# Ledger of designs, part 97: designed miniproteins, single chains, continued (5)

Each design is a single chain, and the fold is of that chain. pLDDT is the mean over its residues in the fold that is shown.

## One batch from the design tools (miniprotein)

Design m19599
Fold by ESMFold2-Fast:
Structure m19599 (fold): chain A 66 residues (1-66)
Amino acid sequence: MEYNEAGKAAYAAGDYKKAAEYFEKAIEADPEFAEAYRNLAAAYLKTGDVAKALKYGEKANELLLK
């Protein structure tokens, strides 16, 4: 939870690389945390890593649409 909030704060500040690091830590703490995967995908999209954005976005949808 705390890592996801830290990631959102970094994302809002425009620090997408740091945001991705925090969202990865949120996923390590809770591998079923769909919101953290969505946020990680958004951070990768902002850094231009479209392939990773798609991968983690699909994982988030898989977890959310159960």
Scores: mean pLDDT 82

Design m19600
Fold by ESMFold2-Fast:
Structure m19600 (fold): chain A 66 residues (1-66)
Amino acid sequence: MTIEARVSGGPTQLAAAALTLMGVPGVEVRVVGDDTIEGTVTGSREQALAALERLNSIEGVEARIV
């Protein structure tokens, strides 16, 4: 499962999104662009959904499953 997070808030929000994804067990995090982060989740669906919810709670971050 891959989560894409797009960030409109700048470097602080980008860092918050990256740290949130890195905190999920079994996630490989990659910065794809200046405002875009991808997390590949090899853990459970529940862990992926929890990460998605946490990302969408960050100001200026919009996350989706791709």
Scores: mean pLDDT 78

Design m19601
Fold by ESMFold2-Fast:
Structure m19601 (fold): chain A 87 residues (1-87)
Amino acid sequence: MPSEEEFEAEVRIALAEMGVAVLKIAASRIEDEEVKKKIEELAREAQRRVDEARRALEAGDIEAALRHVEEALRLVREATRLIEESE
């Protein structure tokens, strides 16, 4: 059975992945090219962090997985704020 910390990391990774998916959908609907480009750049960086979190988790480095997923969630929140401010 996974540890509680490992399970927490898996849940946070899933939340970050959903956040990135939502950002990609939102970006496709943005007409402001500068805002769209910023959202796409933040989504790409968040996806990179999610991929690193998954690799760290598979390697048993739960601390690194949590660091990467926290950064991914921060980037998702930043992109969401930009979308809200553009409406």
Scores: mean pLDDT 84

Design m19602
Fold by ESMFold2-Fast:
Structure m19602 (fold): chain A 58 residues (1-58)
Amino acid sequence: MRLYRATVTVPATGPEDLALREGEVVEVLEEVDENNWLVRSLTTGREGLVPKSYLEEL
């Protein structure tokens, strides 16, 4: 699986967005566009869109 870590705290700004805390680990499910990825939080199990620029590969 493709694991990434949130480098900063990310607020949800839209209904499809996933809020993340700094250090939260996510699995990348789909690269929706060049800037936004559909991810699943390994902490909460929730899914949503996150800007890839806030994520660091593990």
Scores: mean pLDDT 83

Design m19603
Fold by ESMFold2-Fast:
Structure m19603 (fold): chain A 58 residues (1-58)
Amino acid sequence: VEELTKKLIELAKKTLEDPSYADEWYEALAELIETLEDDPEAARKALEEAKKAVEEAE
């Protein structure tokens, strides 16, 4: 989780400066989500954040 989180943050910063990194960022995000499925507490946080984002987009 820690290594994937660091990679995701670095790619997010790079994507903001250069959009060509967006594909790598999304791939890293998918890996992080799979890792969070093994961590219930972190998964709950991610789910609640996603729920709020969906409610705002509704």
Scores: mean pLDDT 66

Design m19604
Fold by ESMFold2-Fast:
Parts: structure tokens; C-alpha cells; sequence
Structure m19604 (fold): chain A 102 residues (1-102)
């Protein structure tokens, strides 16, 4: 698990530098999942808010990146929450909370 988290973080950090909005948005989502696991839900939410403030156009891809990372890491409960209503901000917060609590 720790090795997968490190590889996921390294890939996402590189993707965050992309000029492609979709690639950057998914990278933000992946990093948010990593931050929720390592530092908790507040750190993940602060990161998402900061990145959205820089470029709001990434918003539709953030949940997609979170879902991809949650699936890769086997976070089945978070995957279910994110799939229920990906446009619901409350579901995003609940998914990050579940990820941080395991």
C-alpha cells in the first residue's frame, strides 16, 4: 500500500504540471485521496480549494481523479460514495472522510 501511495503521488505531482485541464483535474483528485490518507480530510479539502481557486475549469475532473485513485487503492466504500452522485459536494467530503478514517 505505501509503495502504491508513493507512486500515485509522484505520478499525480508530474500530471499537475500539465497544460491539459483534464490531466491536471484528475491529478488534483488523485493527490486529494493521497492527502486524505496521509494527513486527513481537512488537508485534502484545503488542497482541492486552493487548486480550484487557481483554475476552476478542473472541477469536473477532480471527482474522476479521486474515483480512479480510490479504485487503484482498493478503497471500495469511497468508490461507492463517489459513484452515487459525483456532482454532490457533500458526497466528495464524505468520501474523503471515509478515506481518512479507513
Amino acid sequence: MEEKLRELRERALKELESKDVEVRGRAVGRLAVVLALEEGVEAALDFIREELAKDPSIAPYVVEGMLEAARELGLEEAVRILEEDPEDGDNLVEALKVISER
Scores: mean pLDDT 80

Design m19605
Fold by ESMFold2-Fast:
Formats: C-alpha cells, sequence, structure tokens
Structure m19605 (fold): chain A 67 residues (1-67)
C-alpha cells in the first residue's frame, strides 16, 4: 500500500515530504500515462535523486502498486 511505498522511498534517502509528493505525483501520472510510462518516469526520477537502478525499480513498483 501507500505506507510501504513511502517506507521504500525513505530508505532511498528521500525525506517524508519528498516521498509524499512523489506518491501524489505518481497518482496524477496514472491518469495521463500508461503504467509502463509512469514506471519509467518514476524510475528515472529516483535515479536522478541518487538511487541505484535496482532500488529505483523496486520503489517505483511499490509506488504504482500502492495507487
Amino acid sequence: GKEEALEALKKLGLSEEEAEKMVEGAAQLRDQLTDEEAFQYLRKSLIEKGASEEEAEKAARLVLEGL
């Protein structure tokens, strides 16, 4: 759920506020993009913030599954 997604994002070094904003942004992306496009967008955003590719993929999946 959303709580599990927030925990994963925090483990990547995001603040609680940044994690919450990313989950909210992902919900808006789901209205405009396919699941695959939303996943790739979230993955790239997390890598840009310093996450490894594996960590970014895991967190992005949890965020989308929590919506």
Scores: mean pLDDT 79

Design m19606
Fold by ESMFold2-Fast:
Order: structure tokens, then sequence, then C-alpha cells
Structure m19606 (fold): chain A 103 residues (1-103)
């Protein structure tokens, strides 16, 4: 996706917070365990956090969330979980478009 490549370049120097890193580790554990309910709940939590960051015009937090979502996308893709990878991709694209609208 052209949008995914744009998102990857945009977050190249961004370091996620410890909370977001913990969510990524929980996501990896859920994927390895086949716990799709937990993995989907983490993606939903990141969507909710991302939308809150948009509402607050917090570009820095939104970039950190986008970085975490992209790492989840790559992990799900690497593990062959096409459904989770697609959901993470759709979330990343949505957050990228919202980020572009913040002044």
Amino acid sequence: SKELEEAKELVKGVEPSEELKELYEEFKAAVEAGDEIKANSILKELLDKGLDAVENKDKELLLQILKAVLEMYEYAKEKGNEELAKKAEELAIRLLEELKLIK
C-alpha cells in the first residue's frame, strides 16, 4: 500500500512510549497464543487512543500510536495472520489520514 509506505517513512524516527511498547508485547503474545479476541481488543484500544489523540490535536502521541500499529501489522503479516494484518493496515491508514488533517 502507498499509504503504508508513507506511514512507515513518517514514523521512521519515532519511539513509542513504554505503555505502547507493552501493548505491542501483549499483541505479540496474543497472536502467538491464537487469542484473536485479545489481539482484536488491543487494536480497538489503539483505535480509541488514536481518536483521542486526534481530538486533542496531539500529533506526537498520534505518531507514536501509528508506529505501534505498523509494528503490529508487520508482526501479524510475518505470522501469516491475514485478518489481523488487514485490520492493523486499515487502522494505520485511518490514523495517517487523521494525522494529515491536524493543523
Scores: mean pLDDT 88

Design m19607
Fold by ESMFold2-Fast:
Structure m19607 (fold): chain A 62 residues (1-62)
Amino acid sequence: SEEIFRNAIAQADLDTALELIERAKEAGVSREALMEAIKKQAEAGTPEEDIEKLRAKVDELY
């Protein structure tokens, strides 16, 4: 399930990615896997403001 969450979050829009991060926490996905997904979002050209929101959500939950 961790790989599925990483791939889904890496490809999602901001609102969907935020929701998936919450679901991933409930499913027991590691902080490390979520940070890898966020790195892929940044590599794909997601704005820094949105990357910061994704990081903040991870920090809130972990």
Scores: mean pLDDT 83

Design m19608
Fold by ESMFold2-Fast:
Structure m19608 (fold): chain A 78 residues (1-78)
Amino acid sequence: MSAREALEQALADAREALARADEVLAEAAAAGLSREDLVAQLERQAEHARRVGEATGLEELAEEVVRALRELAAAIRA
């Protein structure tokens, strides 16, 4: 998988999860993850996407991934 393909997949996954945030939260709870655990995981994914974008010149795509992941984290916190 190329860096672009990985970021495009991450963006698609984040947008799908955001559209189903309540289901994502329920699945995480069923797996034994707290809201804080899920938010921490999403923040780590956002930081990873940002670094990949910087390293590969795909900053614009990485910014979209970071935005979607942080929007999902905000929805989970609410």
Scores: mean pLDDT 82

Design m19609
Fold by ESMFold2-Fast:
Structure m19609 (fold): chain A 58 residues (1-58)
Amino acid sequence: MARERIERALREGREASHELMHEAGERGDVETAREIGRRAMAEQVAAGREAARRLAEE
């Protein structure tokens, strides 16, 4: 149960970041798009650590 919720949250977070990055790129704001990508990666790492904790709970 918890596994599916965490996996979904991680996927949705990645999808949302991808959309924001795409929007910034379309506006010609390439530097902002790259920065969003870097921050999204850092957040994915943090979310992965949280997911490991919750998977242990189940």
Scores: mean pLDDT 68

Design m19610
Fold by ESMFold2-Fast:
Structure m19610 (fold): chain A 77 residues (1-77)
Amino acid sequence: SDLEKAKEMLKKLKEDIKKLKEAIKEAEEKGDEEKKKFYEEVLKEAEKLLKEAEKLVKEGKYKEAIEKLLTAGSIGR
């Protein structure tokens, strides 16, 4: 179901956010300011997406939440 798919994708995004926070800490400990800033920007976008997708799920807009989460996986940089 769309609800189940949206929930699993949100869980995956939360795990990815945790890994990004770990990567930021490692970059900071190594003095890699460029990597730290890059990961901080990625984290900011990921957290914004998480909030928007969670709101859509709460509103019952599961397909729209899935589409937003898929867009995040397609946005490179």
Scores: mean pLDDT 82

Design m19611
Fold by ESMFold2-Fast:
Structure m19611 (fold): chain A 69 residues (1-69)
Amino acid sequence: SELEEIREALEKAFEEFKEMLESEYRVYAEEAFERFKKEAEKIAKAFPELKELIEELLKEMEELLEASK
């Protein structure tokens, strides 16, 4: 289903973000977070079923980003 595909894409994006923070690409992490947040907020409005997952992922990404400073 479309909902399941979007969920998998969100989880994959989170894994890629974690890998980015541990790599030479960590300098792009803030930009990547802002882009993800903008798109994720749009997805949460279109698919309320994913709102909880999106809020959880955004919180974890922000905490990881802050810890990397």
Scores: mean pLDDT 84

Design m19612
Fold by ESMFold2-Fast:
Structure m19612 (fold): chain A 75 residues (1-75)
Amino acid sequence: SMKEKLKKEGIELMRKALELEAKVRLEQKQPPQEVVDELRRLAEEAHRKLKEAGISEEEQLEIEEELIKEVEEKL
């Protein structure tokens, strides 16, 4: 369904945003503006797609917590 597609796309964008954020933290330097802009764009698109998929803010936070654990395990 369209909602399942949007949910999957939103989760993948959120994962990409979290991976980029983790990389920035590991480099221990101020990120270039292009990286800041990309991080914001990914986060905004993820939120939009999850909202369109009918995922509540509470469920979005649960998804984010799970993705943070996945990203941290890969570091």
Scores: mean pLDDT 84

Design m19613
Fold by ESMFold2-Fast:
Structure m19613 (fold): chain A 55 residues (1-55)
Amino acid sequence: SAAVEAALAGARAGADAASGAERAQNMATKTLSQGKASKEEAEAGGRAGLEAAGG
């Protein structure tokens, strides 16, 4: 029935959203770790420039 199909779709969407959020966070953490050196180097360069100008 359409009502049962709608209920199942809603339940799956909710479960997928919760699981997807956790997986996205884990992937983001790994991606950040891999890119962390480049990001930290860019931030260190920016900070050094700011300290030279402001201090």
Scores: mean pLDDT 66

Design m19614
Fold by ESMFold2-Fast:
Structure m19614 (fold): chain A 85 residues (1-85)
Amino acid sequence: MEKSKELVKRGVERARAEAEAAYQEVLDNPDLPVGKLKAYQKLAEMARDFAEAAKGIVPETAGRAQEVADRAYELFKKKAEEKEK
């Protein structure tokens, strides 16, 4: 049980960190291609869904990860739409 909770917590923290890193890359690179922006949008969606599912196991960690993923998703969506003209 303890091992499963730690595994879920580490997975959620990793998803949060990956979403945050992608968010920073998008802010630092305005020339990022639409395909990569859409891939990052899907990554943020998956991170959000994983965080939501994990709320029953690690609610505090999951809540923080979901906030980061939601913020990243909105940025990626906006930037992808802007580049599609």
Scores: mean pLDDT 81

Design m19615
Fold by ESMFold2-Fast:
Structure m19615 (fold): chain A 82 residues (1-82)
Amino acid sequence: MELPEEMTLSELIDKLKATGKPISVGPGATPEEAEEKAREFAKLTQSITLVPIFEDGKLVGYAVAVPNDDFTEVEVHIVKLK
């Protein structure tokens, strides 16, 4: 799946829903831990996982973990909020 570097939350959710795959929201994370947390949670839930990224208490983006069809590999995208 290809995701742009910046999009609105609404555009992101619509694009993920269009895949037909289950979607989960993981626990909030700092920028440094977001990719690994998203990857771990996606493997555990077997779903496309959104991890909200907080910096100085502000929501700055999402780590989006997209598993392959057999859940052996996970692709992670960092999407900034507009």
Scores: mean pLDDT 77

Design m19616
Fold by ESMFold2-Fast:
Order: sequence, then structure tokens, then C-alpha cells
Structure m19616 (fold): chain A 52 residues (1-52)
Amino acid sequence: TKDVERARNRRRRFWEETLKKAREGAKQLGDEDSLKQIEEMEANRRAAEAKR
């Protein structure tokens, strides 16, 4: 279980970094649809973390 938790934390950090880059790219292109999707994914992740 400890190994799973550590791997989960590592993936969370990588995911957050990936979302930041995706958001910057979408912002640069002016892609509002992609920005909305990224914000929704971030909100869902934050809500999931708040529950657990």
C-alpha cells in the first residue's frame, strides 16, 4: 500500500505539471474549449482530493 501511495503522489505531481503546460499552450492558441476542459479536470481532481 505504501508503494502505491508513493506512486500515486508521483503521478499527481506529473499530472499537475502536464496540466499547467496544457493550459499555457491552450492560452497561447486562444483555445477556450480546451481551457474549459482543463479547468474542469482540475476542479474534479481537487474535489476528489477534498473527499479523500
Scores: mean pLDDT 74

Design m19617
Fold by ESMFold2-Fast:
Formats: C-alpha cells, sequence, structure tokens
Structure m19617 (fold): chain A 66 residues (1-66)
C-alpha cells in the first residue's frame, strides 16, 4: 500500500541525509587534523556509494508506484 511505499521512501531519504552528514563530518575531522586525507576520502567514497544505492531504491519505488 501507499503507507509501505512512504516508509521505504522516508528510509531512503534518511540514509541519504546520514551519508551527507558522514561526508561533512569527514571534511570537518580532516580540517581539524583528526583524520588523514586518505581516511577522509575513504569515508566520502563509502558515503557516496550509500547515496547512490538509496537513489536507486527511490527510482525503483517510483517505477513500482507508476
Amino acid sequence: GMEEARKRILRAIAEILRAIGEILDADLLLEKGEISEEEAEEIKKKAEEEIKKALEELRRIDKEMA
């Protein structure tokens, strides 16, 4: 039903926001010298992959609701 689709959409959006937060935190930690450039890049790449997966899930849900 619509409620189930809505919960899946909200979950995907939450995952995107969390991943964006991870990217911003990595930049902040790098600026403070608490992590290396390599560690920051690894965190960002993982977060970008999570965003990509969440966007693909949203696209899948959109097609299912068509």
Scores: mean pLDDT 84

Design m19618
Fold by ESMFold2-Fast:
Structure m19618 (fold): chain A 98 residues (1-98)
Amino acid sequence: SEAYRKVLEDFVKELEKLFGKKFETIDELVAYIREEYARDPRRTILKLTLAASNALAKYRKEDPEAAERFSRDVTEILRLMREDPDAALEHLRKLLEA
């Protein structure tokens, strides 16, 4: 849905702020997250969590249904990051291309 796409766009913007870098493609963003995770998994997960929290805070009052959907999807990705980061990053790529 359009509302869900807006939550995803704001999530990407929050990630760009936290990483201090703009990305031209979702593949570039995912590749960057993979490199950062290899260097510092804890810091990377924290940045992903903060970006998600900031996006959710904005949209919970504007579109609660889209916000809750994103919350479920991103929570699953963050869970997978601890078990299988490659699968988690592929899931993130597909989520952001939706």
Scores: mean pLDDT 86

Design m19619
Fold by ESMFold2-Fast:
Structure m19619 (fold): chain A 92 residues (1-92)
Amino acid sequence: TRVVTGRRELATGEEVAAALREALEKAQASEEFRAALERLADWIAAHGAGGPVEEGVIKSYNTGEEVDSVVITVRDANGNVVATVVLTKGKK
């Protein structure tokens, strides 16, 4: 089983979305965590005119270890943190 930890350098929103999806699958995220992420996206769309920042820096390394957590930080167009999501294996 492949495990991903660290940060990945990403250029586009599609790359960010793909890396996030991969991390969620590697973390064995439940449907509850995926639903929470969707609710977060809806909340940002309703309250944050700037929306999520498309560009990010994440490095991913295959270490052969289980992924304990994935932290997602969402910033607006001005660089302000508007949301942080922590996904943990076996925790909410």
Scores: mean pLDDT 45

Design m19620
Fold by ESMFold2-Fast:
Structure m19620 (fold): chain A 49 residues (1-49)
Amino acid sequence: SVIDQLALELKKKGKSLAEIREELRKRYGVTYSNEYVEQLIKEAEKSLE
């Protein structure tokens, strides 16, 4: 999804899980845990393979 892809791109740019959560909250109005954001990043990595 676009959210998974954004989370991965932010991680590649060196953003922390807390910074990624805040960006997702600001852009999509969603509140995720650090654990869920890490799962989104892993799913985006799988999608690129």
Scores: mean pLDDT 79

Design m19621
Fold by ESMFold2-Fast:
Structure m19621 (fold): chain A 74 residues (1-74)
Amino acid sequence: PSEAELTLAVAEVALATLITVTKNSEDPKLIELRKRAEELLDRVAAARAAGASLEEAEELLEEAMKILKEAEEL
């Protein structure tokens, strides 16, 4: 796989993990972060289908990491 494909795969795994571990949370902040993660997962899937550049893949990974950091800081 390309470096872009691997970067998107890392973003996908991170976002999917957050969604899974928070699926039963009643915390409104975690519910909002899960929604943002689901929306970003759709963007990652679209980027993969479109053959995104490494720069685009890195931008999506950065957004994924920001969501995870916000969850960690709760």
Scores: mean pLDDT 86

Design m19622
Fold by ESMFold2-Fast:
Structure m19622 (fold): chain A 63 residues (1-63)
Amino acid sequence: SMMEEQEKIAREIGRKLREIGDTLQKVLELVKQGKYEEAIEVFKESIGEKAGEILRETLEKKL
């Protein structure tokens, strides 16, 4: 059913968006605690290498 496919897609997107939100909250909390290396690792594992490198450069410029 087309309706069932749309519902399945909506659930998958919602789950992925929540996972991304949780990751961003975790990264922000680690940064607030001064745990920059842990924040970079979590971000890299969840989003990707390039995202981690961008976060590293941003934090290095603020230190």
Scores: mean pLDDT 80

Design m19624
Fold by ESMFold2-Fast:
Structure m19624 (fold): chain A 75 residues (1-75)
Amino acid sequence: SDLEKGKKYLEEGKYAEAASWYGNAIGRDPNNAEAYLNLGVALEKMGNTDAARAAYQKALEIDPDNEEARRRLAE
């Protein structure tokens, strides 16, 4: 799946590739909170803090109970 490919690239430290695969997952399902959360992680690792915050916010809009997204926004 696109999420699994994204996670593989995140684990390898290939953040731009990870973000691309999470973007593909979002393109197929715009309500995929996990894809937005993991996109935020990839963007944060790349130093794109504003884009990461927007992704975490979107994850919370889709899934308000997402503790990880809430925690990352609270920092």
Scores: mean pLDDT 87

Design m19625
Fold by ESMFold2-Fast:
Structure m19625 (fold): chain A 115 residues (1-115)
Amino acid sequence: APSPVERARALVEELIEELAELIESGSLTAEKLRELVARAREVVALVRAHADSLSPEELTEMARLLARLGALLAQALDLARENGLLSEEEIAEAEAVLDEVGATALELARRVQAA
């Protein structure tokens, strides 16, 4: 069975690939964006729960992956505003998830500097 770290990496990479493809193809829907935001929240929770188990190399790689996920989520939210895909309340909830992704990436990067 994959370790929690291996699962977290796979889930972040899958989210990055799906977001990038949907943005590039112009196929981002309200329903899909809600799904991706919920999945991002779950992945951040998984990473935070297992952060103490990460090696310096795994911390560095996960910080980079979360930073990339954050950049793609920010782009997707800008598109959602432009196209009216989400309500203001849903955008605020998604922005809270984006903030958690960014804060987690920064925390992991700081742990590498302390190691």
Scores: mean pLDDT 87

Design m19626
Fold by ESMFold2-Fast:
Structure m19626 (fold): chain A 95 residues (1-95)
Amino acid sequence: KEVDEAVADIVEALGNVSFKRGDFEGAAKDYEIAAKLYEKVDPKSNKVAEAYLNLGRAYEAMGDREKAIEAYQKALEVGTGDIKKEAEENLKRVK
């Protein structure tokens, strides 16, 4: 579990670097891997919700509205607090 979480943290950080550079396709790939790794550790964790929220942002930046909606819905399903609110706000913008 600890190894999977550490790897997920590294992959999410790589996704963040790709996103900042405008490589939204690379960011989406990394965020999806991070989300799947976080799900193995704890499927109800806000880290899962955050990874899906970031995945939705990457798809939205790519113009893939349907995949952005799916990712934001996943973030909303798992997320609590500020992450849930941000997922709800992003869903309203992309719809």
Scores: mean pLDDT 86

Design m19627
Fold by ESMFold2-Fast:
Parts: structure tokens; C-alpha cells; sequence
Structure m19627 (fold): chain A 80 residues (1-80)
């Protein structure tokens, strides 16, 4: 699955950017990874990307966006 492979690659890049303190880059990469994972039907990968997006928003001081995404992640995790 081409979408799944690209989503996994982008998520790994987003994780590395986050670890390097490059939160805006991590956010952009994780958003793209989430989109591709959702298109591929990979709910676990989409959830992982969503978690990273929420953490990146929190690091950038966007607390409201982070809280909304953490709530979404908890709901999706309960449904899995």
C-alpha cells in the first residue's frame, strides 16, 4: 500500500523533527501523515499522528487545539 508506506515515512520524519525541537515542522509532517493514514484506513497510524500533532500544538503554546486533539485521540482509542 503506497499510502500506508508514505504515511509511515512521514510519521517517522515528524517524530524526528519533534525530538529535535522543530515543533512546527513536526506538526506539518504529522498532519500529512495523519491524512495519508486515514486515506489508507490505518486507524492506528492515524491515531499516532494525531497524538504527535496534539503534543506539537502544546509545545507551540496552542493549548486549545492540543486539548481538542487529545480528546479526539481518547475517543478514537476507546473505539479501537
Amino acid sequence: DELLREAERLLAEAERAFEAGKYEEALRLAEEARRLAEEAGDEVGAGSALGLIAEAYRKLGKEEEAEKLFAELKEKSAAL
Scores: mean pLDDT 81

Design m19628
Fold by ESMFold2-Fast:
Structure m19628 (fold): chain A 66 residues (1-66)
Amino acid sequence: MEEERKELEERIRTGIALAEKLNAPPEVLQLLEEARRALEAGDIEKAKQLIEEALNKMADYLNSRS
């Protein structure tokens, strides 16, 4: 459980940095910030869902620009 929390924190940090580099829509950053808050509250399940939603929106954004 401790390792999973740290891994999710790292994924959120990396996701935010990547979203900033790619000029992703603000919704992606909002979802990642919400995931971080969920993780701080101990809600690992919600954090995972929010990370997945953020990644899906980022992928859709990149595909729509092609």
Scores: mean pLDDT 80

Design m19629
Fold by ESMFold2-Fast:
Structure m19629 (fold): chain A 72 residues (1-72)
Amino acid sequence: SMSKLLQEKKEQEELDEKIKKLTQAALTGREASGITYSDAQKEQLEKKISQAMKIIAEAEKAGQPVADVPDL
């Protein structure tokens, strides 16, 4: 049981790191194209990426087809 809890914690930490990196990459790409985000817009983008990545992770765990990362 402890092994399972440790694995779930590690998976959550890896997911959080991926969300952070994807959010930064999306912001960098958009800002490089001349688009400027407000703090509120950055928060909304992070929330969308977070929700999408969690759905993908849950789908993978359930053995369901994985959805593509949202086109942002």
Scores: mean pLDDT 70

Design m19630
Fold by ESMFold2-Fast:
Structure m19630 (fold): chain A 113 residues (1-113)
Amino acid sequence: SVEEIRALVEETRARVDQLFDRLLAILKDDPEARSRVTELRAEFNRAFDELIERIDGPLDEVLEALTRVLQIADEIYRVAEATGNPEAVAAAREIQTVVSDTVQRILDLLEAR
C-alpha cells in the first residue's frame, strides 16, 4: 500500500541520516569530501521528497525517482572511495546497502498492486 511505502521511505530516511552523520564525522579532516557529502545529503533528501510526492502517480515516474535515489547512493560511495579512507568507504557502503534494500522492498510492494 501507499502508506506502507511512505512509512518505509521515512524509516530509511532516518537510518540514512544517521549514516550521513557518521560519514561526516569520519571525514572531519577532509573539507572537500565533507562539502560534497553535505551536497549529496541535501540531494538525497530532495530525491526522497520527490519519491513521496510521486508515489501515487504513474509507475514510470516512481521508477525514475527510485533510480535517482540509487544514483545518489552510488555517488556517495564514489566520493568515499576517492578519499582512500576505509572507514568512510564502509559507511558509504552501508548507505548503498540500506538504499538498495529499501528500493527492492518498494518494488516488491509496487508489484503487489
Scores: mean pLDDT 88

Design m19631
Fold by ESMFold2-Fast:
Structure m19631 (fold): chain A 76 residues (1-76)
Amino acid sequence: MKEKAEELYKKGVDALKQGNYEEAIRYFEEALKLDPDHPLAPDIYGDLAIAYRKLGEFDKAREYFKKGLELWKKRQ
């Protein structure tokens, strides 16, 4: 049984809401590893950017934000 990318994303969002930023990042990265082309990938990159920014990792936050924005534009 493989965990679904959507379930990992939901766990990441819940961790993010709880202020558990490192755990949120782990769930988001696992979701992208399972299905990098998932319809939620732009949202996952955006939430990764938020989590990294909260940890003070501003360079990684900017990179993920740009990736999410680029994917979102390509899928509109």
Scores: mean pLDDT 82

Design m19632
Fold by ESMFold2-Fast:
Structure m19632 (fold): chain A 79 residues (1-79)
Amino acid sequence: EELVKNVRRRADLGEPYARLVLAYLEGESAFQKEVDKLREELKKIRGELTEEDQADFDAFVANARRQAESLKELIEKKK
Protein backbone atom coordinates (compact mmCIF):
# COMPACT_ATOMS: atom_id res chain seq x y z
CA GLU A 1 0.00 0.00 0.00
CA GLU A 2 2.46 2.70 1.16
CA LEU A 3 5.25 1.22 -1.01
CA VAL A 4 3.10 1.71 -4.14
CA LYS A 5 2.24 5.28 -3.03
CA ASN A 6 5.95 6.08 -2.59
CA VAL A 7 6.80 4.68 -6.04
CA ARG A 8 3.95 6.70 -7.65
CA ARG A 9 5.07 9.91 -5.91
CA ARG A 10 8.65 9.44 -7.12
CA ALA A 11 7.45 8.63 -10.66
CA ASP A 12 5.32 11.82 -10.61
CA LEU A 13 8.55 13.72 -9.87
CA GLY A 14 9.98 12.24 -13.09
CA GLU A 15 12.47 9.90 -11.38
CA PRO A 16 13.37 7.36 -14.13
CA TYR A 17 13.80 4.37 -11.81
CA ALA A 18 10.38 4.90 -10.17
CA ARG A 19 8.78 5.41 -13.62
CA LEU A 20 10.09 1.99 -14.74
CA VAL A 21 8.99 0.28 -11.51
CA LEU A 22 5.49 1.77 -11.73
CA ALA A 23 5.18 0.79 -15.41
CA TYR A 24 6.22 -2.81 -14.63
CA LEU A 25 3.39 -3.05 -12.06
CA GLU A 26 0.96 -2.27 -14.95
CA GLY A 27 2.49 -5.04 -17.11
CA GLU A 28 5.38 -6.01 -19.38
CA SER A 29 3.95 -3.99 -22.29
CA ALA A 30 3.79 -0.83 -20.14
CA PHE A 31 7.34 -1.46 -18.88
CA GLN A 32 8.73 -1.78 -22.42
CA LYS A 33 6.91 1.40 -23.49
CA GLU A 34 8.44 3.32 -20.53
CA VAL A 35 11.92 1.93 -21.36
CA ASP A 36 11.48 3.20 -24.94
CA LYS A 37 10.40 6.65 -23.65
CA LEU A 38 13.43 6.92 -21.35
CA ARG A 39 15.78 5.88 -24.17
CA GLU A 40 14.32 8.60 -26.44
CA GLU A 41 14.62 11.17 -23.62
CA LEU A 42 18.29 10.19 -23.16
CA LYS A 43 18.95 10.54 -26.91
CA LYS A 44 17.39 14.04 -26.89
CA ILE A 45 19.71 15.11 -24.05
CA ARG A 46 22.95 13.43 -25.24
CA GLY A 47 22.48 12.88 -28.97
CA GLU A 48 23.98 9.63 -30.25
CA LEU A 49 24.65 7.12 -27.46
CA THR A 50 28.11 5.56 -27.21
CA GLU A 51 28.45 1.80 -26.59
CA GLU A 52 29.27 2.65 -22.95
CA ASP A 53 26.13 4.84 -22.63
CA GLN A 54 24.01 2.04 -24.13
CA ALA A 55 25.50 -0.56 -21.74
CA ASP A 56 24.94 1.74 -18.73
CA PHE A 57 21.31 2.33 -19.79
CA ASP A 58 20.71 -1.42 -20.27
CA ALA A 59 22.17 -2.11 -16.79
CA PHE A 60 19.95 0.62 -15.30
CA VAL A 61 16.84 -0.91 -16.93
CA ALA A 62 17.81 -4.42 -15.74
CA ASN A 63 18.21 -3.15 -12.15
CA ALA A 64 14.82 -1.38 -12.30
CA ARG A 65 13.18 -4.57 -13.61
CA ARG A 66 14.64 -6.65 -10.75
CA GLN A 67 13.38 -4.16 -8.14
CA ALA A 68 9.95 -4.05 -9.83
CA GLU A 69 9.74 -7.88 -9.79
CA SER A 70 10.53 -7.90 -6.05
CA LEU A 71 7.90 -5.22 -5.37
CA LYS A 72 5.29 -7.05 -7.49
CA GLU A 73 5.88 -10.28 -5.51
CA LEU A 74 5.45 -8.35 -2.25
CA ILE A 75 2.16 -6.82 -3.49
CA GLU A 76 0.86 -10.20 -4.76
CA LYS A 77 1.56 -11.82 -1.36
CA LYS A 78 -1.03 -9.43 0.16
CA LYS A 79 -3.74 -10.87 -2.14
Scores: mean pLDDT 77

Design m19633
Fold by ESMFold2-Fast:
Structure m19633 (fold): chain A 87 residues (1-87)
Amino acid sequence: EAEELIKKGEEAIKQGDYDSAIKYYQKALEIDPNNAEAWTNLGKAYLKQGKYLDALGYYGQAIAIDPNNKEAKKNAEEAAKKLLEQQ
């Protein structure tokens, strides 16, 4: 179900296909909108595309669902730094 879509998204990331990864993670979130891992992975896909503001928003959703998500927090800090450096 949602887990299979997350795995397909992760495989798409490995292949550099960020658009397909985003589609898979969005589909996973249609099934389970409270899946912090899917929000974190969606943020990573946008981060890889240089879309730092979108990445921050998705990491924010992951942190709202799971406040102890260290990966989402660390990646959000990176995205925020890059966004500020772009001015």
Scores: mean pLDDT 85

Design m19634
Fold by ESMFold2-Fast:
Structure m19634 (fold): chain A 71 residues (1-71)
Amino acid sequence: MTPLERARRELEEAVKEIEKNLDKMTPDEVIAEFNRRIAEIARQVPPEYREEFLKLISEAANKVVDLVKKK
């Protein structure tokens, strides 16, 4: 598994976990949890993958924003 494949999987799991607990969280808590998960994943991504990793973060962030807007 490449670092990018792992990061994508971990970001997808973070979004799924947030969605599962969405009714139990405030919008601020959703944003805080997502940022915490990004920080954890970022520690495992080599600098050479930064551009692709930022793209994955952007895609996941759009999904999280859509979940927050449904509240």
Scores: mean pLDDT 82

